# Designs tried in a protein design run: designed miniproteins, single chains, continued (2). Part 98

Each design is a single chain, and the fold is of that chain. pLDDT is the mean over its residues in the fold that is shown.

## One batch from the design tools (miniprotein)

Design m7400
Fold by ESMFold2-Fast:
Structure m7400 (fold): chain A 64 residues (1-64)
Amino acid sequence: GREAVFELYLKIHDLYLQGVISEEEFEKARQVFLDYLNGQISGAAAERELRKILEEAEKRKKEA
């Protein structure tokens, strides 16, 4: 739902500020978030894409 999209984006933003997520990955997440806000993609699609970005970042954090 909408809350899940916002929470995922905020978590990704926090990881970007911590240097875990690259600028390119963050720009991709920001584009997904904007596409959702503009009604170009569904909340389910936005949540799926943002979760992929977050999971990839968490895997790197775990391996570091």
Scores: mean pLDDT 82

Design m7401
Fold by ESMFold2-Fast:
Structure m7401 (fold): chain A 63 residues (1-63)
Amino acid sequence: SKREHAQRAVDAIRRGDWETAFRELSLATGVPEEEIRRHARGEKTPEGVGDKISEAVRQGVAG
């Protein structure tokens, strides 16, 4: 489920596994992995990408 992917993304972030984190965030949000990588680098991404990533991280933290 999207919640399970969000949880795996948060766990990956906590251990510094950014490759797994980007993949799992993509599966949790439906945002392409490339756009998540651009957002992480501070690059401009389509409207709503940052909000979707933030929401997925909140869901992953909440369990």
Scores: mean pLDDT 85

Design m7402
Fold by ESMFold2-Fast:
Structure m7402 (fold): chain A 74 residues (1-74)
Amino acid sequence: SEEAEREKIIEEAVKEYEKIMKEMVEQGKLTEEQAKQSVENFRKMLETLDTEEKLTPEQLRTIAESMLKAVRES
């Protein structure tokens, strides 16, 4: 189902974001607590977008990938 596909996209994006946050902690840019809160906020943001915007799975994936790219480039 599309709902199952969206859930999978969110989970994969959150895992990738968690890896980026861990790298930032290792580089001294963030504390472990800040990284944990950032990951939780990212999950909630994607879940809110999925609920409110009636996105297709492809649109949700594109938005998640764009956000991950922006975080890496900052």
Scores: mean pLDDT 82

Design m7403
Fold by ESMFold2-Fast:
Structure m7403 (fold): chain A 78 residues (1-78)
Amino acid sequence: DDVIEHLERARRAAEEGDFEGALEHLRRAERAAETIPDDVQRATALAGAEVGRRYAEEGDGEGAARAAEATIEALRTL
């Protein structure tokens, strides 16, 4: 599974106000993150998905989208 692809889908869903879709994609990102062999990349992906999920649960689409985007950028620089 591609963690970045799931985070990207979560970001788009959150921007559209689809919080159920955002939560589902964030759960998929968390599952995919558990399979990352690098400890730093895995921890970064899990933490970012958790932050995004919290914003989505609060109905904060901008916060959820920002968290997903920041996590994608962090993973690309690792």
Scores: mean pLDDT 84

Design m7404
Fold by ESMFold2-Fast:
Structure m7404 (fold): chain A 100 residues (1-100)
Amino acid sequence: MLSKEEAISRSIVLLHDMRAEVFDLVEKDPNVPRSVLVEIVDKTSEEIEKILDENNIPEEVRSIALGTLDEVRAHLEAGDVVGAIQTVTDGIFRLMELMR
């Protein structure tokens, strides 16, 4: 079983990887379909949810991590890639504050 700190750390890595993938796709093709970007967010959400659920991580961590992903998804659906990237960055900082 992962510790709270280990589960948060893995979630942060997945958020960093997701942000990098979204940024890379948009940089290569500014007309990339929103559905493609949303699928990346949904996949990341499923992976993070599995980590948090399998390790019985507190709901406060779950709320911040999955709430961040919901906000990122909403920004991408609205075509606001800059807002999506900023939301990921803010979510990572909030998760880091929960590590002790």
Scores: mean pLDDT 87

Design m7405
Fold by ESMFold2-Fast:
Structure m7405 (fold): chain A 96 residues (1-96)
Amino acid sequence: DPEALESLRELLRGHRLRLEIAKLLKEKRYEELQKKYGLTPEQIERLKQHFEENGVSTSESLIKGLKEQLSSLSPEQQKIAEEIIEILEEELEILK
């Protein structure tokens, strides 16, 4: 399914971006967030709050859901889903 594969690629890109932002937030590299992504101080504070309130539970739920679906995915979709799982697991270590 080309649409499902493209949706997974979009999810992968989104999760890679989210992980980079989470790392910079953890390290308090707020100037790099502003320069690299054009984020304002207000947007940075909203992102901090979002990760604090929802990051762990959201990542855990997504990891579980993706792992349960792996056997029903094509080989190309499985590869992308596995990359997303790795990114989400790294994000969990940052958020804990």
Scores: mean pLDDT 82

Design m7406
Fold by ESMFold2-Fast:
Structure m7406 (fold): chain A 76 residues (1-76)
Amino acid sequence: SLLELIEQLPIESLKELITEIVEKALKAGVPQEVLDKLKEEAKKVLELIKNMKKEEIEKLEKEAEEVKKKNEKLKK
């Protein structure tokens, strides 16, 4: 599954983001066929990320965490 593939990567923020996107798409009434297509596209993106340097992955993870913190602060 997509979640199992994500868990193989040391990118916790990316895992959370993809989970939220899938959940929101489901609640928004996106058809199952479209959701399946999104999962296939996400799998391709994850394969690309897996081929990146570990250092580059860690950098992106830190940047994603910073964006998340800023967005939470702006919600106040």
Scores: mean pLDDT 65

Design m7407
Fold by ESMFold2-Fast:
Structure m7407 (fold): chain A 74 residues (1-74)
Amino acid sequence: MLSMEEVKQEILEFVKKVAPGLYEEVKQLLEENRDSPIEELVMTLLGFIFADPRLTPEQKDQLATHLEEVYRRA
């Protein structure tokens, strides 16, 4: 089971690798949702990712898959 800090760290490291241009926005979104349940946090991040026109379909798929993996381990 991952702590919320470990969840945030894994998400941020993956975003930095796949879509570094979103790092600061995702970091802010995680801080704004720091007290949210992991399910709500994941849904919020998925909505943000799929709404961003700068991301390719491949980047969106990679980020969504990683979020699902982190959620399953939390």
Scores: mean pLDDT 79

Design m7408
Fold by ESMFold2-Fast:
Structure m7408 (fold): chain A 108 residues (1-108)
Amino acid sequence: SEEEKRREEEIERVAFGLVIAPDLTIQLLKDRVERLKKEGADKEEIRFEYTLLIAAYRVLGRDEEAEKVLKEMIDEFGLSPEEKAQLEREIDEATRRIEELVRKFLES
């Protein structure tokens, strides 16, 4: 779908940003999450940006910061154990995809 294409393009931009300017990329993702929350954006859109932020922290080996953001997201959305398990799978997939793209950019 068009939404899936836009999300993949954002994942590619995040991966490239982590190669060239990791701290600025993290700050951009944090700013996006906060802006979307303040604007009352769709929960699905906020969820996707949180997923990218957590995945980006994990790719950088910043696991304590990733865990803090994950806890914030779980608390804000009031997720059930089943929903938390689904979120963990989504984060794992995003992390894997970003790592693959980072590797490709470094090989270019």
Scores: mean pLDDT 88

Design m7409
Fold by ESMFold2-Fast:
Structure m7409 (fold): chain A 98 residues (1-98)
Amino acid sequence: SREELFKKLGLELPSEEELNIPPEERKIDLISKKPLENPVTLDDGHVFSAESLLRALQVEPKDPVSLKPVSEETRKKAFDVSVEEGVKLLVEAVEKVF
């Protein structure tokens, strides 16, 4: 269940009001409760931060809000977004030094 998944993650459940906000209007990642960073849209339309989504998918390969299965392609997309941002930060750090 959603409650069991969030317990396994050690995170607080999203409120019913947060769940009722349309995905396109969400500014907060429902997994981490922090502002959305590197947002990834799932097949069911829910949007999460790439890093927190990858952590949740390691526990169970389902959307933590809807409990619908997440495809391997969507999981790869979240990973690719996380890697691209990591590489960008490394390049920017190197350019500042040299």
Scores: mean pLDDT 70

Design m7410
Fold by ESMFold2-Fast:
Structure m7410 (fold): chain A 120 residues (1-120)
Amino acid sequence: SKEEVKELVLKLISLLDSEKKKELEEEFNEEFSKSKTPFDMMLLILDVLAKMAYEKGDFELAEKIREIASEANEMKLDGASFEEIAKEVIKKLEELKKEYPEWKEALDLAIEALELLRES
């Protein structure tokens, strides 16, 4: 459900040990309330993940997540279904878990949220 997706992303944000945690949580809650499609929610999850990576100083990871979001937008413009886009995004996040094992918990939560969006 949409509420379960929200709970997973809030749990993801809770992993951030930073003064920006509350600001990111407030931004997410506002933007998530405006998200009308699973595609918009997926982009928001990627945005949250990239902002968390940037805040922790993992700038290359943040850039790779932004590239995944850019590729998802290009697939959407080319007429790909949400299912096709979500599968590709999840695959790329799984690959990032191998490169950034310290981010495994955060990436697992993001992947779980995206899998729930596929069921909606």
Scores: mean pLDDT 89

Design m7411
Fold by ESMFold2-Fast:
Structure m7411 (fold): chain A 83 residues (1-83)
Amino acid sequence: DPLEEVRRILLELAKEYGLEVPEEELDELTELVYRYVGTDEAAIREVLEELKRRGEKKITKENLEPVLLEVVFRPLVEGVEKV
């Protein structure tokens, strides 16, 4: 079950970064993460790291989706290397 795998990764990494995952939103947050990055642990890690950098203490659908979009499109926005 890929959603169960994403849920496990999300909870493990959220604990590592000190981010609260509200139990009532866990299913919705897991589905949102899976929709954008699948089971890619490195991408999930980058998302949580960015939330932590922004000063977030709790993961919500409102703060998570913009960060998922940024992580998915970051190589196109910031570039890869010097031209």
Scores: mean pLDDT 78

Design m7412
Fold by ESMFold2-Fast:
Structure m7412 (fold): chain A 99 residues (1-99)
Amino acid sequence: MDYSDDPLESFRISVRNAAKGNILPVVAKLLPDIDWSKFSVEQRFVFFSELLEEAIKQNNKDMVEEAIKRLEELRPQLTDPEQVARADELIKKGKEFLK
């Protein structure tokens, strides 16, 4: 795991490393039990962005659909124009993958 002075980037690296560990089926089972109110909008965005990209790489259609749904729910709450643009890009990429 690479060190980062940015807490949000450190969180992104942690999520990415966890996803690469082939734990997507475990994550899918835990998603309904996670208290998302304990996470910032930015942390949720990072989590579902990394989850979507890894789910596409692993050809896991169920996780791609879940990640798209979660990103669409977060999209109106994002205030950073860069994160808004990234969410739109990822949602489009995920929907194209599911076709």
Scores: mean pLDDT 73

Design m7413
Fold by ESMFold2-Fast:
Structure m7413 (fold): chain A 71 residues (1-71)
Amino acid sequence: DFKKELAQKAIEAIKKGKEAVEKMLLELAELSKANDGGKKEVVEKVARILDDYLDNGDKEKAIKELKEIEE
């Protein structure tokens, strides 16, 4: 499941720290260019959650939103 794998990868990036999240945002930018339709929407939603986390530092909120995508 594309959305589950992407959400799980994002949660792991948050656990590793801000550098891992920044690296994942670069990967998500490339995935957004490589995908279309529903997959692109999922990529952009995950990227928004991670970008918000980098801005506000709210780890609990970011993980909660990613868990909602995973399910």
Scores: mean pLDDT 82

Design m7414
Fold by ESMFold2-Fast:
Structure m7414 (fold): chain A 71 residues (1-71)
Amino acid sequence: MKEKLVEALRAISRGDREKAVKYLREVGTPEALKAAEAVEKGDFGSAVKYAMKAAESIGADVDKLVEEATE
């Protein structure tokens, strides 16, 4: 779960819509699915917000998760 969310955030940061949607759908939480829809609409700001809410729902440290995705 965490690894797929890191890959999704990395894809979002690179503008890779196909990979971002794929990994967000594989996470499968309601917030991750909303993030996938935001990516499909080109709303990357909302996509990041929903992906971070998905991270919170699985107990991940959101700041550390984003740091891992951008390194």
Scores: mean pLDDT 76

Design m7415
Fold by ESMFold2-Fast:
Structure m7415 (fold): chain A 70 residues (1-70)
Amino acid sequence: SMADERAVEAVAELMLERLAAGETRVPTEELRKVALEAGASEENVDRIIAEAERRALQAYIRAQEAKAAA
């Protein structure tokens, strides 16, 4: 759903910001809160967090590779 996609984007953005700031981990409770506030259903929260983590890590790696290639 659009609400689930919005939740994935919100959680991924938070994770990416924390990774860029040098933090290696964001508490799961904080990730759950952001996902639920963005409109995620409780049944889908774990799936949304997993997808957001995948996207954030992928974006972070690509950003680092782009920096190294420049």
Scores: mean pLDDT 81

Design m7416
Fold by ESMFold2-Fast:
Structure m7416 (fold): chain A 78 residues (1-78)
Amino acid sequence: EKEAIKAIANVGKAIQALEDGDYETAKSYLQKALEATPESAKEARDNLKKAIQSVDEGNADEAIKYAIKAAQSLAKYL
């Protein structure tokens, strides 16, 4: 639960950075969210990895979409 809260907080910061056009900061927060995500949370981890890939491709809309899906999946572990 505590790790899931930390992961969700980092996802929120990543979404804010993406909306601000700060892709480097967004990627950093998505990586921190992935590190805080339990290995058993496969759906959340897969969506975070897709969000990071979307940032690398310069696709902020896709990155935000996957980040939101990751946060929704993580909320089930609260």
Scores: mean pLDDT 86

Design m7417
Fold by ESMFold2-Fast:
Structure m7417 (fold): chain A 62 residues (1-62)
Amino acid sequence: STYEKIAEAARKLGHDRVAARALIPGVAGMDIRTAQYVFKVPPPQTAEEEAELMVRLDESLG
């Protein structure tokens, strides 16, 4: 699934917590939308870009 691809990309970035979040229904979508709003970036086009946004949000929130 798309979420499994995001989770694998996050795992490759060394972020197991973000990978776990990507597999929860609705969480990945909300995290990505929140990151777009906070960072004022365009919509991600790949699972790797989606994972990077989720990681960036997680790191920014502490």
Scores: mean pLDDT 83

Design m7418
Fold by ESMFold2-Fast:
Structure m7418 (fold): chain A 95 residues (1-95)
Amino acid sequence: SMEELIEELERLREELEEAIRNKASKEEVDKLVKRAQELFERVKKAFPEDEELIALIDTTLRFVDRYLAAGKYEAALQALADGLDAVIRRLKEMQ
């Protein structure tokens, strides 16, 4: 459901804040990014006609991928957290 999807996104957001504070390992960062990708695909499938939401998700993941490729793990987590905040806010406005 929409409510369950928002709850899962909010839990991931909290885990990202913890990972940033604790300077998470590359392995932990990779796991968080993979989980975000899976949740974002669920959001895109739920709202396939919302071009702005899809663009927000795709832009977020592109920034994350670029930071990861550069070895900038903290910047990758921060970009992901900022993108998650924007996605969560938009989904809550749709309820």
Scores: mean pLDDT 89

Design m7419
Fold by ESMFold2-Fast:
Order: sequence, then structure tokens, then C-alpha cells
Structure m7419 (fold): chain A 55 residues (1-55)
Amino acid sequence: SVMEVTKRMFVAFADYTDRILAAEIAGDKQAVEEVEKEFKEEAQRLMEEANREES
């Protein structure tokens, strides 16, 4: 449902925010890039899920 997609979106954003902060604090540039890539992939998946719900 759209509500479940919205909840997953907020959870994913919160999780990646925590992970990006940890990577930045550690000075791990590769981890920062990896976290950004994973977040973008998860966001795309959630958008596809929302489109299926609306179709």
C-alpha cells in the first residue's frame, strides 16, 4: 500500500542518515559513496513499488 511504501521510505532515509554520519565521522570516503549508492537504489525500488500501487 502507499502507506507502507511511505513508512519504508522514512525508515530507509533514517537508516541511511545514520550510516552516512557514521561513515563521515570515520573519514571513510568509500563507505560514504557506498551508503549513497545503496540509498539511491533503495529509493528507486520504493518509487517502483509506489508506481505499481498507483497503476
Scores: mean pLDDT 79

Design m7420
Fold by ESMFold2-Fast:
Structure m7420 (fold): chain A 73 residues (1-73)
Amino acid sequence: MERIKKIKEIATEPSEKVNKENLEDLKKAEEEAAKLDDLEERRKIVTRATAESLRRIGDVIDEALEKVRKEEE
């Protein structure tokens, strides 16, 4: 239980920052996609932005896990 709490505490502030960045990036991607007439190209832009957003979240979790692991050593 304590390990999960520490991961959450470490990840909370970076997660909030990444969520803000992800929301802005997704909004920009949707605006960019809306300017295109090709549905396939629109989907590619949104999919790319979504994948990048998920990668950033993964990086935050990995960093928090590594910090907790160092504390356990």
Scores: mean pLDDT 77

Design m7421
Fold by ESMFold2-Fast:
Structure m7421 (fold): chain A 78 residues (1-78)
Amino acid sequence: PADEAEVQRALEDLGRRATELERRKATGPLEGILAERGIVQGLTDLRLTQAGTEEEKRRIQEERERELERLDRRLAEL
């Protein structure tokens, strides 16, 4: 398990990225997608700190890859 300070910093970083996402969505769809990629990465990093097995880490990384592919498809449609 991640320590309390590490989890708190991750949550603060995600909160900041969520605020940036709202701002970037107002700028346009490209900036919104790029900001969403940052949130996906931050959430994945947090999940990896709590994963206890290599199998769990592999599944988390595979889920991240699928989410990034989804965002890349949305980007390609612009």
Scores: mean pLDDT 77

Design m7422
Fold by ESMFold2-Fast:
Structure m7422 (fold): chain A 65 residues (1-65)
Amino acid sequence: SEEEEIEYFQELAKEPANLALGAANMARVLLRAGAPEEYLRKLAERFREQGKEEEARAIEEVLEK
């Protein structure tokens, strides 16, 4: 069912590797769009404050290049 399918994808999206990949891709898109690096550093800090360490680290690694 559609309901079961949505739940499956929500669970898949919660996997640390998938969350980190999503955060890294978001950071690259934002940098290409002209977002300042400082904005992305603050965004990584917000993720860390929410206990989302893998996402925070992924954003930081994109900034280090």
Scores: mean pLDDT 77

Design m7423
Fold by ESMFold2-Fast:
Structure m7423 (fold): chain A 108 residues (1-108)
Amino acid sequence: SMAEEKEKVIKALEEQGKKAIENASKTGEENAKKIEEAVKKALDVIRGKIKPDSPRVQEMLLQAAAKAKNEKLLKELLKTVLGISEEEAEKLVEAWKNGESVDNSFFD
């Protein structure tokens, strides 16, 4: 099931990435390239090839997991991507489930 859950996040990330690149390309080619690079890095992170090195990659992974409605993977990504504890990750997932926004201070 974890492999299937990761596949859902990968699909969500690819769909969000396409939309973000299309929107960015309307404002300039340089912005589109930056988003494309961030999407590629995020895909490598979810596949376990690299650790996230930018706030944009971190945000994209968390949003993709949220869109896939996978609480377990979202919790694991919060722990790995943000370097936070199990308890802190559980509190963020619970707040997010209750319709509260994820605190932007975690995306630095």
Scores: mean pLDDT 75

Design m7424
Fold by ESMFold2-Fast:
Structure m7424 (fold): chain A 68 residues (1-68)
Amino acid sequence: MEEIIEETAKKLGVSPEFVKKVVELHHQGLSVDEIAEKLGVPKSTVRKVLFEFEISLGIKELEEAVKK
């Protein structure tokens, strides 16, 4: 899972630690608004991180499911 965090961070020009914090807070049930407030970043930044992470994760899961 670390690979997906690193890919997302590189794509958005943010630190992997930042991506990890956003994902962890979201996994704990925090909304985009709460994560943005807690980390002191725009809501748009949080949404971009989650969107890119979900795409990267989905692609990885599809690759594993559709091996050929």
Scores: mean pLDDT 77

Design m7425
Fold by ESMFold2-Fast:
Structure m7425 (fold): chain A 57 residues (1-57)
Amino acid sequence: MEKEKEVLERLETTSPELAEKGRKAMDQVREEMADDPETANSGMRKVADSALREHER
């Protein structure tokens, strides 16, 4: 979870538009956290990784 926040913070500095996209995706994954935290956490990690890949393009 902290890693996902770090990725979004970095994106906000370099590309605010990508950060907005990542935040929206993470918000959707967080909704699943109430039902299954393990699955939600895995999903959030993948979303953050995808956002980081776009940043590192």
Scores: mean pLDDT 67

Design m7426
Fold by ESMFold2-Fast:
Structure m7426 (fold): chain A 111 residues (1-111)
Amino acid sequence: MGEEEFKKFDKDGDGKFNKAELKAFLTKLFQTYKDEILEIFPNFELTDENINNLVDLLQEFDKDKDGTLSKEEFLLYFKILGEGLSEEKKPKFEAFLKKLERILDGKESLV
């Protein structure tokens, strides 16, 4: 299911997210793990604007500048984001990141 979830959002089948696919994946991810995300980022509001802003930030990590983001570049962004967290929040973020890596690797599904 996890590899199938990635493939569902990767409509082109190239192993990369375009902007629309990335937005769809992030929307589902944040809806599924809303409570976990709010424990890490208590002031985060799940809005289309905030999701679009995150998509735009993630596209800055597109090494090839081809308008698509690989799962490795996606995970790299979240690892960098985690470095700015307080020590109390890091274990929760690391658990979330590990779950995210398993979902993208096809070892776990979004429920």
Scores: mean pLDDT 69

Design m7427
Fold by ESMFold2-Fast:
Structure m7427 (fold): chain A 61 residues (1-61)
Amino acid sequence: SDADTLASWRGFLERLGAQFGAEAVREATAALLKVEKNPALAAALRDVADGIIAREEARRA
């Protein structure tokens, strides 16, 4: 389901951000958005990624 896909991507991006920082999350999100054709899922992915990026930037400030 879209919810399961989004949850899987959230987990992946959270782990990626913890290990490699905000820029790694931006790069991975950009790659995912190039192949995702569902606009609702793409918008949800952007929101999830933005939250992770903000947390990682705050952590490494």
Scores: mean pLDDT 84

Design m7428
Fold by ESMFold2-Fast:
Structure m7428 (fold): chain A 100 residues (1-100)
Amino acid sequence: REELIKRIEELLENASLEEKINFIQTLVSLLGKRVTEEKDEKSLEFLQEWGEKLEAYLKENPNASNEEIAEQGLKFILQMIREGKAPESVLEALRKALEE
């Protein structure tokens, strides 16, 4: 978990907008595959909670830039990992997304 948190923090601080978007898209794709192909309810729960957090942010911040939205999306992922809401299946998907 600690190494994974560090890598996502580095992505948030140092990555381009394109790299941040690519990470988020890859993660959502990997988790979506687990939901549809493996019936992973934990991956579905993570996606739903993350999506709800991001939706709430967008409602509060209707003029947010693409950069701000991508950064906030990553911040919610970090928050959920720190709160212990990322099961092993989600942590594996996060590791794979960081390798691309």
Scores: mean pLDDT 82

Design m7429
Fold by ESMFold2-Fast:
Structure m7429 (fold): chain A 88 residues (1-88)
Amino acid sequence: SEELETEMFIGVMKVTFAVLKTVLKKSKKEDLKDIIEEFKKVMKKLKDKAAEFMKTASPELKARIEAEMAELDKEMEELIKEAEEKLK
C-alpha cells in the first residue's frame, strides 16, 4: 500500500540519518572534512529520491514526507555547523 511504502521510506531515511549522525559525531578532526562532504552527498541523494517518491504520492503522504525531510535537513545543518566548528 502507499501508506506502507511511505512508512518504509520515512523509516529508511531516519535510520540512514542516524548512522550518518553517529559517524559525524564520532569522527576524528582529520576525517571531518571528508565525512561532512559525504554526509551532504548522501542527503542530496535522499532528497532526490524523496522528490521522485512524492511525484505519485497522495497530498497527505506528500506533506508527511516533506515535513520529515525538512526536519532531517534542519538537524543536518546544525550537525554540520557543529562539525565545521571543530575544524577551526
Scores: mean pLDDT 82

Design m7430
Fold by ESMFold2-Fast:
Structure m7430 (fold): chain A 55 residues (1-55)
Amino acid sequence: SRRKEKLRQQLAKIPDPELQKEGFELLDKYPVDEAEERITERLEAHFRAQRAAAA
């Protein structure tokens, strides 16, 4: 699906191989809606931590 492809592209841009692997596992294991929710939550946490470290 288009949404699944977009999520894979977003995950592929992540420089953290462990986070990328985790995201791909979520996409493979769960329905696209649930996988998207889980991946988005994980990515938001990652970027939030990155912004906090930069501030």
Scores: mean pLDDT 77

Design m7431
Fold by ESMFold2-Fast:
Structure m7431 (fold): chain A 77 residues (1-77)
Amino acid sequence: SKDELLDEIDRVIARAKEVKEQAKKQGDTAKVKELENLIKTLEGLREEVERTDDPEVLNALRSQVRRIEQQIDDIEK
Protein backbone atom coordinates (compact mmCIF):
# COMPACT_ATOMS: atom_id res chain seq x y z
CA SER A 1 0.00 0.00 0.00
CA LYS A 2 0.94 3.69 -0.23
CA ASP A 3 1.27 3.95 3.57
CA GLU A 4 3.56 0.89 3.65
CA LEU A 5 5.77 2.44 0.94
CA LEU A 6 5.97 5.73 2.88
CA ASP A 7 6.98 3.75 6.01
CA GLU A 8 9.58 1.87 3.92
CA ILE A 9 11.03 5.16 2.61
CA ASP A 10 11.17 6.60 6.15
CA ARG A 11 13.08 3.49 7.33
CA VAL A 12 15.54 3.69 4.41
CA ILE A 13 16.11 7.42 5.10
CA ALA A 14 16.77 6.63 8.79
CA ARG A 15 19.27 3.92 7.78
CA ALA A 16 21.01 6.26 5.31
CA LYS A 17 21.36 8.86 8.10
CA GLU A 18 22.92 6.22 10.41
CA VAL A 19 25.39 5.15 7.68
CA LYS A 20 26.19 8.86 7.09
CA GLU A 21 26.96 9.39 10.82
CA GLN A 22 29.33 6.38 10.75
CA ALA A 23 31.03 7.81 7.64
CA LYS A 24 31.42 11.19 9.45
CA LYS A 25 33.09 9.44 12.42
CA GLN A 26 35.50 7.76 9.97
CA GLY A 27 36.26 11.10 8.24
CA ASP A 28 35.03 9.72 4.90
CA THR A 29 33.85 12.97 3.29
CA ALA A 30 33.12 11.28 -0.09
CA LYS A 31 30.74 8.74 1.51
CA VAL A 32 29.04 11.52 3.51
CA LYS A 33 28.34 13.49 0.30
CA GLU A 34 27.07 10.38 -1.52
CA LEU A 35 24.72 9.55 1.38
CA GLU A 36 23.46 13.17 1.53
CA ASN A 37 22.60 12.92 -2.19
CA LEU A 38 20.79 9.58 -1.66
CA ILE A 39 18.82 11.05 1.28
CA LYS A 40 17.71 13.99 -0.92
CA THR A 41 16.66 11.54 -3.65
CA LEU A 42 14.65 9.48 -1.13
CA GLU A 43 12.94 12.65 0.18
CA GLY A 44 11.96 13.50 -3.42
CA LEU A 45 10.61 9.97 -3.95
CA ARG A 46 8.58 10.33 -0.74
CA GLU A 47 6.94 13.48 -2.15
CA GLU A 48 6.16 11.62 -5.42
CA VAL A 49 4.53 8.77 -3.44
CA GLU A 50 2.37 11.30 -1.53
CA ARG A 51 1.17 12.82 -4.86
CA THR A 52 0.01 9.57 -6.50
CA ASP A 53 -2.52 6.78 -5.95
CA ASP A 54 -1.68 5.03 -9.27
CA PRO A 55 -0.60 1.43 -8.47
CA GLU A 56 1.76 1.26 -11.49
CA VAL A 57 3.50 4.51 -10.46
CA LEU A 58 3.71 3.29 -6.84
CA ASN A 59 5.31 0.02 -8.02
CA ALA A 60 7.88 1.97 -10.09
CA LEU A 61 8.67 4.21 -7.08
CA ARG A 62 9.04 1.14 -4.82
CA SER A 63 11.58 -0.29 -7.32
CA GLN A 64 13.56 2.98 -7.20
CA VAL A 65 13.54 2.94 -3.36
CA ARG A 66 14.85 -0.66 -3.36
CA ARG A 67 17.68 0.29 -5.77
CA ILE A 68 18.68 3.18 -3.47
CA GLU A 69 18.55 0.86 -0.42
CA GLN A 70 20.99 -1.46 -2.25
CA GLN A 71 23.28 1.53 -2.98
CA ILE A 72 23.26 2.41 0.76
CA ASP A 73 24.12 -1.25 1.57
CA ASP A 74 27.06 -1.07 -0.87
CA ILE A 75 28.31 2.20 0.69
CA GLU A 76 28.13 0.69 4.22
CA LYS A 77 30.97 -1.72 3.23
Scores: mean pLDDT 88

Design m7432
Fold by ESMFold2-Fast:
Structure m7432 (fold): chain A 61 residues (1-61)
Amino acid sequence: SSDEKNLAALTELARDMTNGDEAAIAEIRALAEQAIADGASEREVLRVVFEAATRHRRAQA
């Protein structure tokens, strides 16, 4: 489905942004899945992923 393809792409974005942190990727994926379930737009889901990945990036710095 379109949602499955989008979720796969967002998972790869999270992988790149977290340098392959599997725990962070799993958390970000869960947040994206919840946002989709709550009826969020593609733009809102992307924002959720970006903000979560950015928080993890800051924690590593």
Scores: mean pLDDT 81

Design m7433
Fold by ESMFold2-Fast:
Structure m7433 (fold): chain A 89 residues (1-89)
Amino acid sequence: KEALLEEAIRLGREGLQLILEGKFEEGVRLLGEAAELLLELERPLSEEERARLREALERLLAQLPSANQEELKKQAQKILEELDKAEAE
């Protein structure tokens, strides 16, 4: 499980770097993968919670062409904070 945590952190940091570089589509995909792994590490997710997470990620990807880039960066910052907390453990 620790190896899974380390992989999630690596993916999340890559995704954040891509978003900051303006590669929003690729960055959001990696952040989504990292977020799924992190949520599974915190506690077991119910089927309903997993479905909501996937839907939220799909919405972010669908909104990418018309999304406010500032909002995407805020989402990236929130995930970074969660990654920093997980890394501190």
Scores: mean pLDDT 60

Design m7434
Fold by ESMFold2-Fast:
Formats: structure tokens, sequence, C-alpha cells
Structure m7434 (fold): chain A 61 residues (1-61)
């Protein structure tokens, strides 16, 4: 049970890291984005990073 739970958390962590990287790439292309799209990308990036951080903390408990 413990190992299966840890593996699932690690999988979710990897997914959130990839998601954050994709949003970061969008933000880096700022010149191609409307202000509204940029705000949405920045919000999603912060949310994905925060989720990844919480998942990492749970894995390390």
Amino acid sequence: MEEERKRELERQYEGEKIRAENFKKGIENRKALSPESLEAAERNYKESEEKAKKLKEEIEK
C-alpha cells in the first residue's frame, strides 16, 4: 500500500511539473500572447508549481 501510494504521488508530481513547464514556455512567448492569455498562463503556472510542491512534500513525509 505505501509503495503504491508513493508511486501514484510521484506520477502526479511529474505530471504537474510537465504542466508547469508547458505554461512557463507559454509565458516566455509573452510577445505572442494577449494580456488576458498571459494572465491565465501565469495563474495556471503558479497553480501547477504549488501543486507540485505539495505533492513533493507528501512524497518526502
Scores: mean pLDDT 76

